# Designs tried in a protein design run: designed miniproteins, single chains, continued (3). Part 1

Every score and structure here is a prediction.

Each design is a single chain, and the fold is of that chain. pLDDT is the mean over its residues in the fold that is shown.

## One batch from the design tools (miniprotein)

Design m8001
Fold by ESMFold2-Fast:
Structure m8001 (fold): chain A 66 residues (1-66)
Amino acid sequence: MELTEEQVKQLVEDLKEAYRLAIETNNQQQLDEIEKVAKKLIETSKHPLLQEAAREIIDEIRKYKS
């Protein structure tokens, strides 16, 4: 599935904002959900910018949990 540049930009911002909020509220369940969403985006997206942003979020969550 192909996304427009505008949709990719919006999804990247949404992921980053959700991650920041989860960290600020110490919400482990929200971090797990964000990681699942990012993994699904990598599986379904053809857009390299979205894949890169999703991988970055997953990496940050993994580092935070380590």
Scores: mean pLDDT 78

Design m8002
Fold by ESMFold2-Fast:
Structure m8002 (fold): chain A 99 residues (1-99)
Amino acid sequence: SKVLEIIGLALRAIGLIIEAELLIKQGKAKEALEKLREALELVKEMEKLGADKKVVINLAKRIIELAEEVLKLEVSEEEKKEAEELIEEAKKLIEELEK
């Protein structure tokens, strides 16, 4: 069932987003970005499977918010680039879905 597959992906993405939020609170930028990257890939897979656009948009917006929080930490140039790339990719996904 596509519906059950989408629910499974959504629950995994939410779990990764929660883990990223906790890692950000600990100042662990690299680990938080790894969780946010994995969450964004799951959100993209949900969209390909025909998930509700509002659900995909809300998850992508949360990933953007947390990547912006990572940029407020003391981050390396590589971590800054990864956060900026995550924000750009998630914004592009939202833009395509709002058309």
Scores: mean pLDDT 91

Design m8003
Fold by ESMFold2-Fast:
Structure m8003 (fold): chain A 61 residues (1-61)
Amino acid sequence: DIDDLRKQASILLDRTLQLAKQARQARSTVSQEVADQLQAQKMNAMKGASNLGVQYVNLSL
């Protein structure tokens, strides 16, 4: 696989993971904005990873 494309997918996934962790740790104060951003970035990261032949599991809150 192409390293540059792989790195791009990993960066998007890392951002999604960071948002998921922050949301989980701050469940009592999780906002609609955080939820929407998490879902959007998760979808984009999964599409990018899928194009590279890499699949990631669901990042549920």
Scores: mean pLDDT 63

Design m8004
Fold by ESMFold2-Fast:
Structure m8004 (fold): chain A 68 residues (1-68)
Amino acid sequence: MSREETRRALENAVAAARAGQAAAGASGAWDLGKHGGISPEDARAAVEAGQAGDAAAMAEHLERARKA
């Protein structure tokens, strides 16, 4: 994944999470973790939050990963 592709994917995942689209946000987080766009720990935390239906927590984990 390029740096620009990673940034766009992360922004899309955060937007999906903030819109309450837990499945879309979780899929984005998993792809980002798989391709090294974010840490595996941040990706796992975001996916777990999304699977629990906590879109707000998922967005928070993704935004923390964006700042790192």
Scores: mean pLDDT 77

Design m8005
Fold by ESMFold2-Fast:
Structure m8005 (fold): chain A 64 residues (1-64)
Amino acid sequence: MSSDEINRLLTGVAIYVQQGDLAAARAQAERLGRLTGADPEEVLALIQAGRGREAAALAMARAR
């Protein structure tokens, strides 16, 4: 999986969190987790905390 694809999925999670659509945000994080092996709950928690760069680093590390 390319870094571009991971970033697009993470951006989708962040947009849904900003909109308050936690169901869509969770579904997007679960998709990312299936593709990279990252924990979707950890990714969601980082993005909700405004720590999107750490969420990206986690997803990229798990994909490699």
Scores: mean pLDDT 78

Design m8006
Fold by ESMFold2-Fast:
Structure m8006 (fold): chain A 60 residues (1-60)
Amino acid sequence: SVAEEMRREAERFKGKTLKVTSKEDAIKAVKEQIERMKRWADLEGDEKANEVAEEILKKL
């Protein structure tokens, strides 16, 4: 399911360090990715993924 695939993507991002040239670029890339994950969570009704997305966005 999309929810499972999104959870796998979230896990990959936890284990990977993003290659970035600047702090602004890093924040921008993370926000875009998390917004996509939040949209997937909303479509699937996945509350846990939605909560994780909100926590990450609050820290940025």
Scores: mean pLDDT 66

Design m8007
Fold by ESMFold2-Fast:
Structure m8007 (fold): chain A 82 residues (1-82)
Amino acid sequence: MAEELIRRARELYERGRYEEAWREARKAMEIAIENKDIKSLLEAGRVATEVIDALAEVDPERARRAAIELTGLMIRGIAEII
């Protein structure tokens, strides 16, 4: 499930649909944390970071809020999985 969401997030990112890409990447991270899947968490986090970098060029405030959420998810995931 997380792998499918990561794939969808990457496709949305490549199409410039950054808000949708962020939502799918966030869902993938949450599922990876629940399943204790560190590899999917890291891959979803990588996609999320690329989306946030793109958002920062068009909507810095939205990018800032997404970066805060990403940071919280990564801290929680690393603490819970590792």
Scores: mean pLDDT 85

Design m8008
Fold by ESMFold2-Fast:
Structure m8008 (fold): chain A 73 residues (1-73)
Amino acid sequence: MLKLSDAERSSLESSLKNAIEEARKSPFATEEDIKALQNALSKLQNGGDPLDAEVAIGVFDLKVAVNKAVPPK
């Protein structure tokens, strides 16, 4: 389990909250994407591994970037 400073944890929580809000507004995000981000946020807030939160954000960012390259029909 990684030990983060309060500032680092707060930054990850803010990034996850921003990702969830962007996902809700984005046509490139699915319900599964939003659920994955919400699960990562819940785990982070309950003292879970911060690496799970970072991975969830990275996966979402990569998926949005890929979906932007192939616009929805």
Scores: mean pLDDT 72

Design m8009
Fold by ESMFold2-Fast:
Structure m8009 (fold): chain A 70 residues (1-70)
Amino acid sequence: LEQQAQHDAQLLLAGKPLPINLKKASEQVQLGFATLLPPEQLTVLMKGSAFADKPDSYYLGVLQQLRKQR
């Protein structure tokens, strides 16, 4: 999961699409992404993909990696 979170954080920084649905994540996770990503990219992630369910621990890992790059 940590390896996947690091990889996916790099994809987000590169503006690449991810098959995740941020709308299904906790409010804390959603707010974290809202502070780190541009509104356009956040909107795409909130519409999401129905095919990828991830635990909050995964999203927190992605947020930690994104914060390291900022």
Scores: mean pLDDT 71

Design m8010
Fold by ESMFold2-Fast:
Structure m8010 (fold): chain A 71 residues (1-71)
Amino acid sequence: MEELDRELAELEAELARLASQPVTPENIERQMELGVRALKLAVEKVILEKEELDSISKELRLKKLEEIAKK
């Protein structure tokens, strides 16, 4: 959890930095890349925060991730 929190904080700081810069195709592309990475980390964090999932097999955890990704 602590490492994911740090990575999310670093991504938020970088996104804030990019948002303060002029809008360019390169800037937009970079923001999209960081946004996708942040979304993936946020989903992983939600999974890890659910202690009940610790008792579930890897297959069931993957099914939960698929369900969250669709919603």
Scores: mean pLDDT 72

Design m8011
Fold by ESMFold2-Fast:
Structure m8011 (fold): chain A 86 residues (1-86)
Amino acid sequence: PVAVPQEAIDEAEAQLEEARAELERLLAATPDPFERERLRLEFETQVRALEIAKEYQDDAEKLAAELEKLRAEREAALAALEAARA
């Protein structure tokens, strides 16, 4: 069975286009460089999650493992950003 149906990927792609417009709006309103980097990191994480879902669309175990790695990478990146702020 397919782990992620094509309809879900199509929906996520549409949501990502909306998220890109929202990111541009938020960045325009955000002067803090650390907050800007956090916003970019969040968007980049969404892009990578979609790429992982597309790559492992029919492999639930690999999909789960790659998404867990992405989650760990995001947490590490956020921690590094906060450390740089302090």
Scores: mean pLDDT 83

Design m8012
Fold by ESMFold2-Fast:
Structure m8012 (fold): chain A 80 residues (1-80)
Amino acid sequence: SLSEEIRKILEEALKNNESWTDFLRKVIELLKKHNLTPEQRRKVLTAIEKALKENSDKPREEQIKAVFEKIDEVLKEYEK
């Protein structure tokens, strides 16, 4: 459910050309709503930052896909 909600936020961000700040803010609020700890949220944010740095030379659409892959990878560790 959490992964699917993040996917919907990502699809909306792609459609509306949302800023990275707005996208990240929505993701953080969703993580809080699902009771992730501050440590777990930090790990997600670190993964996003790393994905953006590793894909900084690529088009925005590819950067967004890389970010989603990293978020999904991290969240699989926290789904109960």
Scores: mean pLDDT 73

Design m8013
Fold by ESMFold2-Fast:
Formats: C-alpha cells, sequence, structure tokens
Structure m8013 (fold): chain A 96 residues (1-96)
C-alpha cells in the first residue's frame, strides 16, 4: 500500500533495503546513513571495508547508541549481534 509513512517507517525501509538489497559495502553504508538521518540520529562513526559496512549513531531524542551493520557473510555473528541490538533500540522508539 502507498500510504503516508512516518520517518521511523522510512528509516526501517532503508535499513531493511541495506540488509536485503545492497550489493556492495558502499551501497549498504549510504542506506544506513539515510536510515540514521530519518531516525533523527547523529552519525558518530562509519566504516567500510571490502566485505563490510557499519554506521554507529546516537538517537538525538534519548541518547541511545546503536550500530547498523552489513557483511557479505550473512552468518557473521558480530554483525548479527549489532543488528539485533539496533532493532531492539529502534522498536523501543516505535512503541514508546
Amino acid sequence: GDGTLTPHDLAMLYYRKALTEAATPEEALALFKKAAELLGAEVLSESVTATSASVTARHKADGRVFTLAWSTDPKNQAVNAANQNALLVLESQLNS
């Protein structure tokens, strides 16, 4: 459905797009930065390698820090742990 999306809904779409559709670390990084901006988060650091990308950001409203991470290996435990923590932070913002 082509309904009116909130900034948080749009941020989650960009985040999911990075995890499911990004073909390169640079594409994942760009999508993560867009998601962080839509969440009203301040980007604290970014990193990109040949096989990974990450953005660490602080949500401006409550000061929570989270990391959005991507890897060519979908079973990377550190990336999966970072993303699980990010989802918990983001769900808290949507359900508050």
Scores: mean pLDDT 75

Design m8014
Fold by ESMFold2-Fast:
Structure m8014 (fold): chain A 118 residues (1-118)
Amino acid sequence: VASRSELRLLAVRMMQEIARLYIDEKASLEEIRDRLEALLAEFSRVSSPELTERFRELVEELLETFERIEEGKLSSEEREAANDLRSLFPELSLKEAAFEYALSRTLGRFLAALDELG
Protein backbone atom coordinates (compact mmCIF):
# COMPACT_ATOMS: atom_id res chain seq x y z
CA VAL A 1 0.00 0.00 0.00
CA ALA A 2 1.33 3.43 -0.97
CA SER A 3 1.72 6.19 1.62
CA ARG A 4 -1.03 8.81 2.06
CA SER A 5 1.25 11.41 0.42
CA GLU A 6 1.90 9.10 -2.57
CA LEU A 7 -1.86 8.40 -2.96
CA ARG A 8 -2.58 12.17 -2.93
CA LEU A 9 0.04 12.77 -5.66
CA LEU A 10 -1.32 9.87 -7.71
CA ALA A 11 -4.89 11.25 -7.49
CA VAL A 12 -3.72 14.73 -8.58
CA ARG A 13 -1.75 13.27 -11.53
CA MET A 14 -4.75 11.14 -12.57
CA MET A 15 -7.06 14.18 -12.60
CA GLN A 16 -4.48 16.23 -14.54
CA GLU A 17 -4.21 13.43 -17.15
CA ILE A 18 -8.01 13.35 -17.60
CA ALA A 19 -8.13 17.17 -17.95
CA ARG A 20 -5.37 16.99 -20.61
CA LEU A 21 -7.26 14.31 -22.56
CA TYR A 22 -10.53 16.27 -22.56
CA ILE A 23 -9.34 19.88 -23.02
CA ASP A 24 -6.09 19.55 -25.01
CA GLU A 25 -6.62 16.27 -26.92
CA LYS A 26 -10.44 16.60 -27.37
CA ALA A 27 -10.74 12.92 -26.46
CA SER A 28 -14.07 11.13 -26.82
CA LEU A 29 -16.20 10.16 -23.81
CA GLU A 30 -15.26 6.52 -24.53
CA GLU A 31 -11.51 7.28 -24.44
CA ILE A 32 -11.88 9.16 -21.13
CA ARG A 33 -13.91 6.27 -19.67
CA ASP A 34 -11.22 3.75 -20.72
CA ARG A 35 -8.46 5.93 -19.22
CA LEU A 36 -10.34 6.37 -15.92
CA GLU A 37 -10.87 2.59 -15.68
CA ALA A 38 -7.15 1.98 -16.38
CA LEU A 39 -6.13 4.56 -13.75
CA LEU A 40 -8.55 3.03 -11.22
CA ALA A 41 -6.95 -0.40 -11.88
CA GLU A 42 -3.47 1.07 -11.19
CA PHE A 43 -4.79 2.77 -8.02
CA SER A 44 -6.28 -0.54 -6.78
CA ARG A 45 -2.80 -2.14 -6.86
CA VAL A 46 -1.34 0.39 -4.38
CA SER A 47 -4.36 1.29 -2.22
CA SER A 48 -6.51 -0.40 0.43
CA PRO A 49 -9.73 -2.15 -0.70
CA GLU A 50 -11.86 0.36 1.25
CA LEU A 51 -10.25 3.45 -0.31
CA THR A 52 -10.27 1.78 -3.76
CA GLU A 53 -14.05 1.16 -3.49
CA ARG A 54 -14.71 4.80 -2.51
CA PHE A 55 -12.55 6.00 -5.40
CA ARG A 56 -14.45 3.66 -7.79
CA GLU A 57 -17.75 5.23 -6.66
CA LEU A 58 -16.33 8.73 -7.24
CA VAL A 59 -15.09 7.74 -10.72
CA GLU A 60 -18.55 6.34 -11.61
CA GLU A 61 -20.19 9.59 -10.42
CA LEU A 62 -17.65 11.63 -12.45
CA LEU A 63 -18.43 9.63 -15.62
CA GLU A 64 -22.18 10.22 -15.13
CA THR A 65 -21.50 13.95 -14.63
CA PHE A 66 -19.30 14.05 -17.75
CA GLU A 67 -22.06 12.39 -19.82
CA ARG A 68 -24.58 15.02 -18.58
CA ILE A 69 -22.12 17.83 -19.44
CA GLU A 70 -21.61 16.43 -22.97
CA GLU A 71 -25.42 16.42 -23.40
CA GLY A 72 -25.60 20.04 -22.18
CA LYS A 73 -27.53 18.99 -19.04
CA LEU A 74 -25.74 21.13 -16.48
CA SER A 75 -27.08 21.67 -12.95
CA SER A 76 -27.47 25.29 -11.81
CA GLU A 77 -24.41 24.84 -9.51
CA GLU A 78 -22.31 23.46 -12.39
CA ARG A 79 -23.44 26.24 -14.75
CA GLU A 80 -22.70 28.99 -12.20
CA ALA A 81 -19.27 27.50 -11.37
CA ALA A 82 -18.46 27.09 -15.09
CA ASN A 83 -19.46 30.71 -15.84
CA ASP A 84 -17.33 31.94 -12.90
CA LEU A 85 -14.34 29.95 -14.21
CA ARG A 86 -14.88 31.30 -17.75
CA SER A 87 -14.83 34.87 -16.34
CA LEU A 88 -11.22 34.15 -15.28
CA PHE A 89 -10.34 31.95 -18.31
CA PRO A 90 -12.45 33.15 -21.27
CA GLU A 91 -10.68 30.72 -23.64
CA LEU A 92 -12.57 27.80 -21.99
CA SER A 93 -15.89 26.68 -23.44
CA LEU A 94 -18.85 26.18 -21.07
CA LYS A 95 -18.41 22.39 -21.31
CA GLU A 96 -14.63 22.59 -20.69
CA ALA A 97 -15.17 24.85 -17.65
CA ALA A 98 -17.92 22.57 -16.29
CA PHE A 99 -15.64 19.52 -16.77
CA GLU A 100 -12.78 21.26 -14.89
CA TYR A 101 -15.21 22.02 -12.05
CA ALA A 102 -16.40 18.37 -11.96
CA LEU A 103 -12.77 17.12 -11.87
CA SER A 104 -11.89 19.55 -9.06
CA ARG A 105 -14.95 18.48 -7.01
CA THR A 106 -14.14 14.77 -7.53
CA LEU A 107 -10.52 15.32 -6.43
CA GLY A 108 -11.72 17.22 -3.34
CA ARG A 109 -14.12 14.40 -2.41
CA PHE A 110 -11.33 11.82 -2.89
CA LEU A 111 -8.93 13.78 -0.68
CA ALA A 112 -11.66 14.02 2.00
CA ALA A 113 -12.15 10.22 1.80
CA LEU A 114 -8.37 9.73 2.10
CA ASP A 115 -8.37 11.93 5.23
CA GLU A 116 -11.29 9.93 6.71
CA LEU A 117 -9.62 6.54 6.05
CA GLY A 118 -6.00 7.59 6.84
Scores: mean pLDDT 78

Design m8015
Fold by ESMFold2-Fast:
Structure m8015 (fold): chain A 87 residues (1-87)
Amino acid sequence: AEEKLKEARELLEKAANILADSGSFEAQVTAALILIGLEVSKKSKNLEDEKKFLEWLAEQGIETAKRLGVDEAREYFEKALELVKEA
């Protein structure tokens, strides 16, 4: 469970950086939201709350990446979402 959440966090960070590098202002805003959200989520003392929040961050990343056509970022966000659900 803990290993899968760690891998999910690493994939969310990687996907957010790919999204930011796409060069659009909207992509940078969503990437910043996800990176800030990842840092805030570390302060959760409740595993269920942390999982729900990471799922929400991944879903925000998927929506933005899909809309902007950043397929590489979308694929990593989708993998992260799967890992969070399986944790």
Scores: mean pLDDT 85

Design m8016
Fold by ESMFold2-Fast:
Structure m8016 (fold): chain A 119 residues (1-119)
Amino acid sequence: MPSVEELLAELEELVDRLEAAVRAGTLTEAEGEELLRRMEELFRQILATSDDPGVLLLAYSLLRRALGLYLEHSTDPALRAAALARQIELGEQLRAKLADDPEAVALLEAEIAALRAAR
């Protein structure tokens, strides 16, 4: 299993790559979907390996930033809806893991509500 530090670094690198491709106007919808799916998998691995609320919330914020960038390029309503649904599901999993942290729970509930309003 890779370390949490390695997983987080890879997630940050993929977000930076997505931002660069968006800025350059070179990102295809298919490439955006692939990058987002890779970042979602990295987040699932971080969620499985870390109990640190700061690390977990940082990883989720990076994934949320990536979702925003992806939605700028996705014109397919079904792909957009599916991406939002996956982000909500991952947020609910994180909220359940951090259930003993009321500040983290409140932050995640607000974020999940915002994602639901975007659907």
Scores: mean pLDDT 85

Design m8017
Fold by ESMFold2-Fast:
Structure m8017 (fold): chain A 79 residues (1-79)
Amino acid sequence: SHMEELRKEIIEKVEEVLKKHSSESTEKQVDLVAEAVAEVLEKYGRLELAKKAREAKNLKDPEEKLRKVLELLRKIVEE
């Protein structure tokens, strides 16, 4: 139940961010997704994962930044 609620809120929040900010640059969209994921993770007490999501924003390479965010999302949704 609690894990299903966490996954649902992450998916809904990511979709909301991407829909509202579809005209933004890829780098900006990735940063907004990372922040949205971090906020949901903090709400559910996943403080270490929330920190990792925010740390992805400190990466300079957009490709590596995107990869880190996708790895985090995969762990939350699939694993």
Scores: mean pLDDT 78

Design m8018
Fold by ESMFold2-Fast:
Structure m8018 (fold): chain A 76 residues (1-76)
Amino acid sequence: MEEDLKLKREIAKVFNELVEETDPQKRAELIKKLGQLIDEKDLSIEELNALRKFAEHYGLTDVVELLKKKIEEKKK
């Protein structure tokens, strides 16, 4: 539980960086890192939906697309 909170802070940090980042190349690297963190932590559909809502709130369309893809892969 506490380990999960620590690991989720890494994802939150990447989201915060994406909110501020305007350089397309740096955004692509952050998106790739976010995808790797999601896979590494094996996030549930519920957790992915929570992140998707967070990304939608901040207008991160590229992140929303990534999260929708990850959710679809889990549902299959």
Scores: mean pLDDT 76

Design m8019
Fold by ESMFold2-Fast:
Structure m8019 (fold): chain A 93 residues (1-93)
Amino acid sequence: ILDPMRAVFRSLGLDPSDDAIRAIINAADQDGDGYVSRARLRTIARSMNRLGIAFPDSIVDRMIQRGDFDGDGRVDWRGLIARTTGRTLSAAQ
């Protein structure tokens, strides 16, 4: 799950540490339902910025655009990973 999340962040122009990726996964998947709200993504972005990782609102908006394809205000982060890693893995190394 770290490698798919890393691929998502790399596609957004970020290179977070493994610890940062774990923190994001733990924050996103507290209920284990695979969905994360827009407000939750913003909270994660703020936490990343506080740790010195550049996570601007534009990246949050891009994640929502890619993950909230139904427009219901919730991001299927597992679906986002699947869609993003399918394209990003072909460009990896």
Scores: mean pLDDT 61

Design m8020
Fold by ESMFold2-Fast:
Structure m8020 (fold): chain A 81 residues (1-81)
Amino acid sequence: GSLPKLSPEEERLKEELLERLRPLIEELIEAIRNRDWARAEEVARQIEEELKRFLEEHNNPNAVMAVAGEIQRELRRAYEA
């Protein structure tokens, strides 16, 4: 099913995290499109560390899961292009 509806606070946390990760997400998508798998692995690791850090700092798994889901959707589009 779809991810559960976030509270207004969780939506703000999601947007904050997405804004922080946007340059890394774009870099990851570019690496995948260019078949630069070494770069893709490096950037994916950075994204995972930022997600982990945000979870530890804010203790809000719903916001982190929502961001992870959005990243997965964008990556699927990159692979299917």
Scores: mean pLDDT 81

Design m8021
Fold by ESMFold2-Fast:
Structure m8021 (fold): chain A 82 residues (1-82)
Amino acid sequence: NQIQQLQQQAANKQKQADSMNQGAAGLQQQEDRYAALGAQSDDYTALAQQLADDRDGIQANADQYQQQAQQLEQQAQQLLQQ
């Protein structure tokens, strides 16, 4: 069933996006910790910025997977209407 395959693929893409967002949340906690220490040293501010950049990269990938999931769901809906 093509509709079921598209729905399953959408679910898998969404789960990957959710997993990536959890990873980004972990990086946010480390970023907040280093940002707090940044008052004591510019090196900690630089580390916080690197973690922020890494988090932004993971979030961008999560957004791509979420958009792919939405596109697959739209394809499944179009097939249901045919």
Scores: mean pLDDT 84

Design m8022
Fold by ESMFold2-Fast:
Structure m8022 (fold): chain A 94 residues (1-94)
Amino acid sequence: TDLERELAAARRAAPEISRVFREGAEKTKPIDPQVAADLERAAKAAEEGHVFPAIILLAITRDYALKQGKTEAAEIVSEALERVHRILDEALAA
């Protein structure tokens, strides 16, 4: 099924996705410690194989940051999510 294929791709890509989220956390720490903490939680979740929950968490974090006027932090989260979507697309194509 498509879901089984997506889950397998996410499992293969999990280490790279976790690294992307950790890089985002390091960039965000001096700007917004709360958003940085969410990125670190997402990185840990991805490393543990929970890639889609990590993506959902960060989508919520981004939307909340935008509502609070935290534009710079939201941009870092958006960049991380865009990179992760590319990684998943490449893993699915392989």
Scores: mean pLDDT 88

Design m8023
Fold by ESMFold2-Fast:
Structure m8023 (fold): chain A 93 residues (1-93)
Amino acid sequence: MEELLEEAKRLSEEGKPVLVLHVHLLSEDDRAALDTMKESLKAEGVEIVKELEVDGDVYIVFRIDKERYEEWLERARERGLVLGIEDFLVISR
């Protein structure tokens, strides 16, 4: 995990917008919801730089700036694409 956060910070310092999403998976429904969110972001041209899973905690580095992520998140909520995720944390650059 430390390596993933260091890489995200390095990319941010190089002027490349990145977001780190931390998701705690409590059920298979949470995993399915996360997969749906990932596919939705990919469909909007968002690149996944790195992904790490440790004991049900998933850390994903997306190449996206915070404003674009917030716009996507509003659209995703309207379509129910983020429903079923109980807890997650977003760390921006």
Scores: mean pLDDT 67

Design m8024
Fold by ESMFold2-Fast:
Structure m8024 (fold): chain A 94 residues (1-94)
Amino acid sequence: MEKEMLEILSKNSGVPEEEVREFLEKKLPELLEEERELIEKMKAEDEKKTEEEFKELLERARAAIEEARAAGADPVRIAYMERSVETVEKLFKE
């Protein structure tokens, strides 16, 4: 695991870095798959859709994160999902 990722996720979730590492070791393949699916979906929308439709897709992704938070999802998972959305937004806008 990259030190920077552990520090960011620990800070954003309030969970100690060691517990974040354990969570990621068990869940990283699943999280990477979800991030990859989001990137592929955003790429397809970016190629075929207007700026407004791209923004709507990002808003839906952020709404899904808030729904997960309200449902009591793991704080580390929430922090990772927020970072994934930011990464995708930068990848396809910048």
Scores: mean pLDDT 72

Design m8025
Fold by ESMFold2-Fast:
Order: sequence, then C-alpha cells, then structure tokens
Structure m8025 (fold): chain A 70 residues (1-70)
Amino acid sequence: SSMEERRRRAEEARKRAEEYLKKADEYGERAQKLLEEGGSLSEIRKEIFKSASYTVEAILSIAEALALEK
C-alpha cells in the first residue's frame, strides 16, 4: 500500500543517512590525521571536501526520511 511504501522509503532514507554519516566521519578523521602529520593543504582539502559532501547527503537523506514518516 501507499503507506507501507512510504514507511519502507523512510527506512531506506535513514539507512542511507547512517551510511553517509559514517563516510563523513571517516574522511573527517583522515583530514585530521593529515593535519597532525603536516600533510599538504591540497590533500587536507580533498578529505575535508569529501567529509562535507557526505554530511550534506546525510542531511538531505534525513530530511527525506522525516518528510516520508508523516
């Protein structure tokens, strides 16, 4: 039914958000390690950009889940 489909899509969106947050954390940790080791600004920037991109995707997936849960 339409309600069951919306619930399933909401659950899938929450799972995607969890995956994106995990990836964001991994890239954030990589950036921090590079900063501590005196890595190049370009390498640090790449890791920060990936972390930020995954964070945005997580926020959008959370918003989708919340919209579908009504």
Scores: mean pLDDT 88

Design m8026
Fold by ESMFold2-Fast:
Structure m8026 (fold): chain A 87 residues (1-87)
Amino acid sequence: MSPATRAAVAEVRRAVDAAVAAGLSAEQMADRIFDILRRAAEERGLSPEELERVLLDAIAHLAGLVDEATTDAFAARLAARFREFLA
């Protein structure tokens, strides 16, 4: 992974940890993580492929912290936001 992709992964993992600790819903977590990914694309120049790697890492990280239903809801909302952004 590029240094920029690794930095985005680290930022997203910290944001997921903070959101879980704050008791945010799956949808609120997805919106917060999407904002980080949008900034990574627009300000840091991450490619769609690098953004997808960060997205998949975020889902895998959350899956270790919460139940499957919460992870599925988060993944569905985040993926939908991302498809709209890349269209």
Scores: mean pLDDT 84

Design m8027
Fold by ESMFold2-Fast:
Structure m8027 (fold): chain A 76 residues (1-76)
Amino acid sequence: MSPDQRRLELLREVLRLGQQNNLPQSVIDRIQSLIDNRDTDLDKVAAALREVFDDLVSRGDYEALEQVSQLIERLM
């Protein structure tokens, strides 16, 4: 799988996880926009993932945080 395909898969998996764990709509919309535009720019993807981490850490949702970390390790 190409790096771009892996980053798109990462974004899709994080979007699904985020929807299941009630991430803010602004974060969901950012991830969805990257997927719709097939935008795999590393800085934009990293910025979106940081917003996901910041939200999950602020809520103490360590289970979802671990799932996102595992996705990054597998797909990045």
Scores: mean pLDDT 83

Design m8028
Fold by ESMFold2-Fast:
Structure m8028 (fold): chain A 92 residues (1-92)
Amino acid sequence: DKLLKVLEELEKNAEEELKDNPELAERLKEAAKKLKEAIENKDEKKIEEALKELGEAIKEVALFLGEPEEVAEAGAEATVGALKKALNNPPK
């Protein structure tokens, strides 16, 4: 529904899926938090930086879960692309 809630669900999913790798879970949660803060501050440059950082963290999570690099990269690109679209054309 709201972009910030999507990022909160991503943080919760990281805890559940990455119980065996808490360091990676923290990296994903920190990347999501940075994006939330950049959105709240309406800082376009920080949003772009945070989106890139979140994409890298998502790719690392997929690789840890055993996804091939091609699938991990595609998943990260799809997630970042969806977030960029939501930011540029927010639903009313």
Scores: mean pLDDT 74

Design m8029
Fold by ESMFold2-Fast:
Structure m8029 (fold): chain A 81 residues (1-81)
Amino acid sequence: SEKEEYIKKALKYIAKAVDIGDDTDEYIRYLIEAGKYLIKAGEYEKAIELYELLLSILDEDHPLRPEVEKGLEEAKEKLKE
């Protein structure tokens, strides 16, 4: 099903983030993409956990913080439905 394929894509992006390491913007971008696929898969609680973890480790002035906040809000709104 499409849900299974979205979960596989989320896991692939998580694997890419782990492989590249946490010292690059690409690490954050891979995890943002993983969260987007978790939302597409209907795994809203896991997307929320991932985005909240990202916000906890990102500096307040990090350029990707607004995109993480947007993903978190989308996952929270989807969870209410």
Scores: mean pLDDT 84

Design m8030
Fold by ESMFold2-Fast:
Structure m8030 (fold): chain A 86 residues (1-86)
Amino acid sequence: MSEEELQEEVDKSLLLMIISIAKLLDKQGKLEEAKESIDLARDVALTLSPEVQLFAAEALEEAAKTMSPEVAEHALRAAEEVRAAA
């Protein structure tokens, strides 16, 4: 694994962690905090490579399937913004 490949895997892992935090906050009824975590995942993804942006968009879309409707809508919007930037 090259340093570039390692960095990409680290970036993907970080994004999955942030999205997982959003899912946990949503499950606890902390909808506003869950949306803030989604916004953080979006903002981080937008600073990364197009490949990682596409990965983040797919991860947000998948996570949205298990979230409350309000948080899911926010996650899908974030995914759309990240896909548009990639």
Scores: mean pLDDT 86

Design m8031
Fold by ESMFold2-Fast:
Structure m8031 (fold): chain A 66 residues (1-66)
Amino acid sequence: SHMEQLLERAKKAIDEGNVEEAYKIAEEMAKRGDLDGLREVANYAESKGYLELARKIVDLAREAAK
């Protein structure tokens, strides 16, 4: 699915240390209303030590839920 493709792309960007690309993909997920995908990306970023990225994605998910 399109949502699954965005999630896999975001995880790959995080694995590559490309924080900017990961956040850009998260913004696309937010525009599409994929709140579960955003939570998964934030959890993945946190698990890899990208705490600031995880925080920004959580904030993005909260705004997208309004």
Scores: mean pLDDT 88

Design m8032
Fold by ESMFold2-Fast:
Structure m8032 (fold): chain A 92 residues (1-92)
Amino acid sequence: SESREVARKIGRLLRAVADLVPLEELKEMYKEAGLSKIDPSLVEGSELKEKTSKGDEEAAVKLAERFPVLVQGWAQLGEPVGKFALEAYKKK
């Protein structure tokens, strides 16, 4: 049961990482999972996704360049941030 609870928390964290959730939310999830350090690439990705969600086209291009698999996946799922990042990247 303890092991299952830990697996559930890690699974939630992995989904949050793949979705590049806001940095403050990611920090809290890492803390809940007993992890002390967030990879710098995830910090950058989370910040780029937040800027992209606010319409920053330069951040959108960088997000698509640094996380192409995630951006393509989000766009195929119909997520606005993924569509915007993919279209911004294609214009460059």
Scores: mean pLDDT 82

Design m8033
Fold by ESMFold2-Fast:
Structure m8033 (fold): chain A 96 residues (1-96)
Amino acid sequence: SQAARERQIAADLLALVELREELAEEVKKNQTEEVREKAVAEARARRAESQALIAEFEALSPEVQKALLTELLKKELEKTKDEEVLKEAEEELKKL
């Protein structure tokens, strides 16, 4: 099912955003050489996976791309309490 595949791509993209956020938070908390090196190694390992997902995303219809980008932007907004970043993101959502 195309709808099932589109939902899987959305789930995988959200998982990549969450993984990136977790790695960034872990580096912030510990700031050790070991934690930083581990985060870099994980990011490199996921690079090929993220490139494949981006290619799949670009192959989707513009309507589905818009919906997935909206979900990703909403997820990023949950992390920020910065009013300027919120305004910029709201402006981008209006353009979609």
Scores: mean pLDDT 65

Design m8034
Fold by ESMFold2-Fast:
Structure m8034 (fold): chain A 67 residues (1-67)
Amino acid sequence: MEDLEKLIEEFKSTGRLNPRSPREKRLADAIRAALFGDASPEELRRRYGLSEEEVRRIEEFRRELGL
């Protein structure tokens, strides 16, 4: 969760995702899929191994961006 919040905060401030680890790269790919690929919550959980909490946070972030 902390890794996900860090990526979201960085995107809000810079407009970019800067993953620094394999886990952060997977989280960044999940965020991109949700924001630009219209990936469903089920796809985020199954394809990227996200928890329900992480999926809910990404969906909240999408709403914050007006998507």
Scores: mean pLDDT 81

Design m8035
Fold by ESMFold2-Fast:
Structure m8035 (fold): chain A 95 residues (1-95)
Amino acid sequence: SEAERRELLRRAEEYEEQAKKYQEAADLLAQGAASTPEEMRELAREAGKITGDDALAESVIASGRPGAEQAAAYMKDQAEAYETSAARLRAEAAA
């Protein structure tokens, strides 16, 4: 039905928005991994605000560069998962 198609497209748009947020967080954390501890803290805090993870900055600071690199990889993986889910929803809506 058209109502079901509209719902699928709305969910796809929500997942695309989540993918953009996780990709932005991944980019900030990757930059932080090569930065000073102070810069890493600020970038991790910004990434946490974008994703809603208030503990991210403290976790990254405690783990240092390896923690920032692992967090960046995790956020990138989440972004790809949301993009894949959005693509499936759009394909289902077009069927």
Scores: mean pLDDT 87

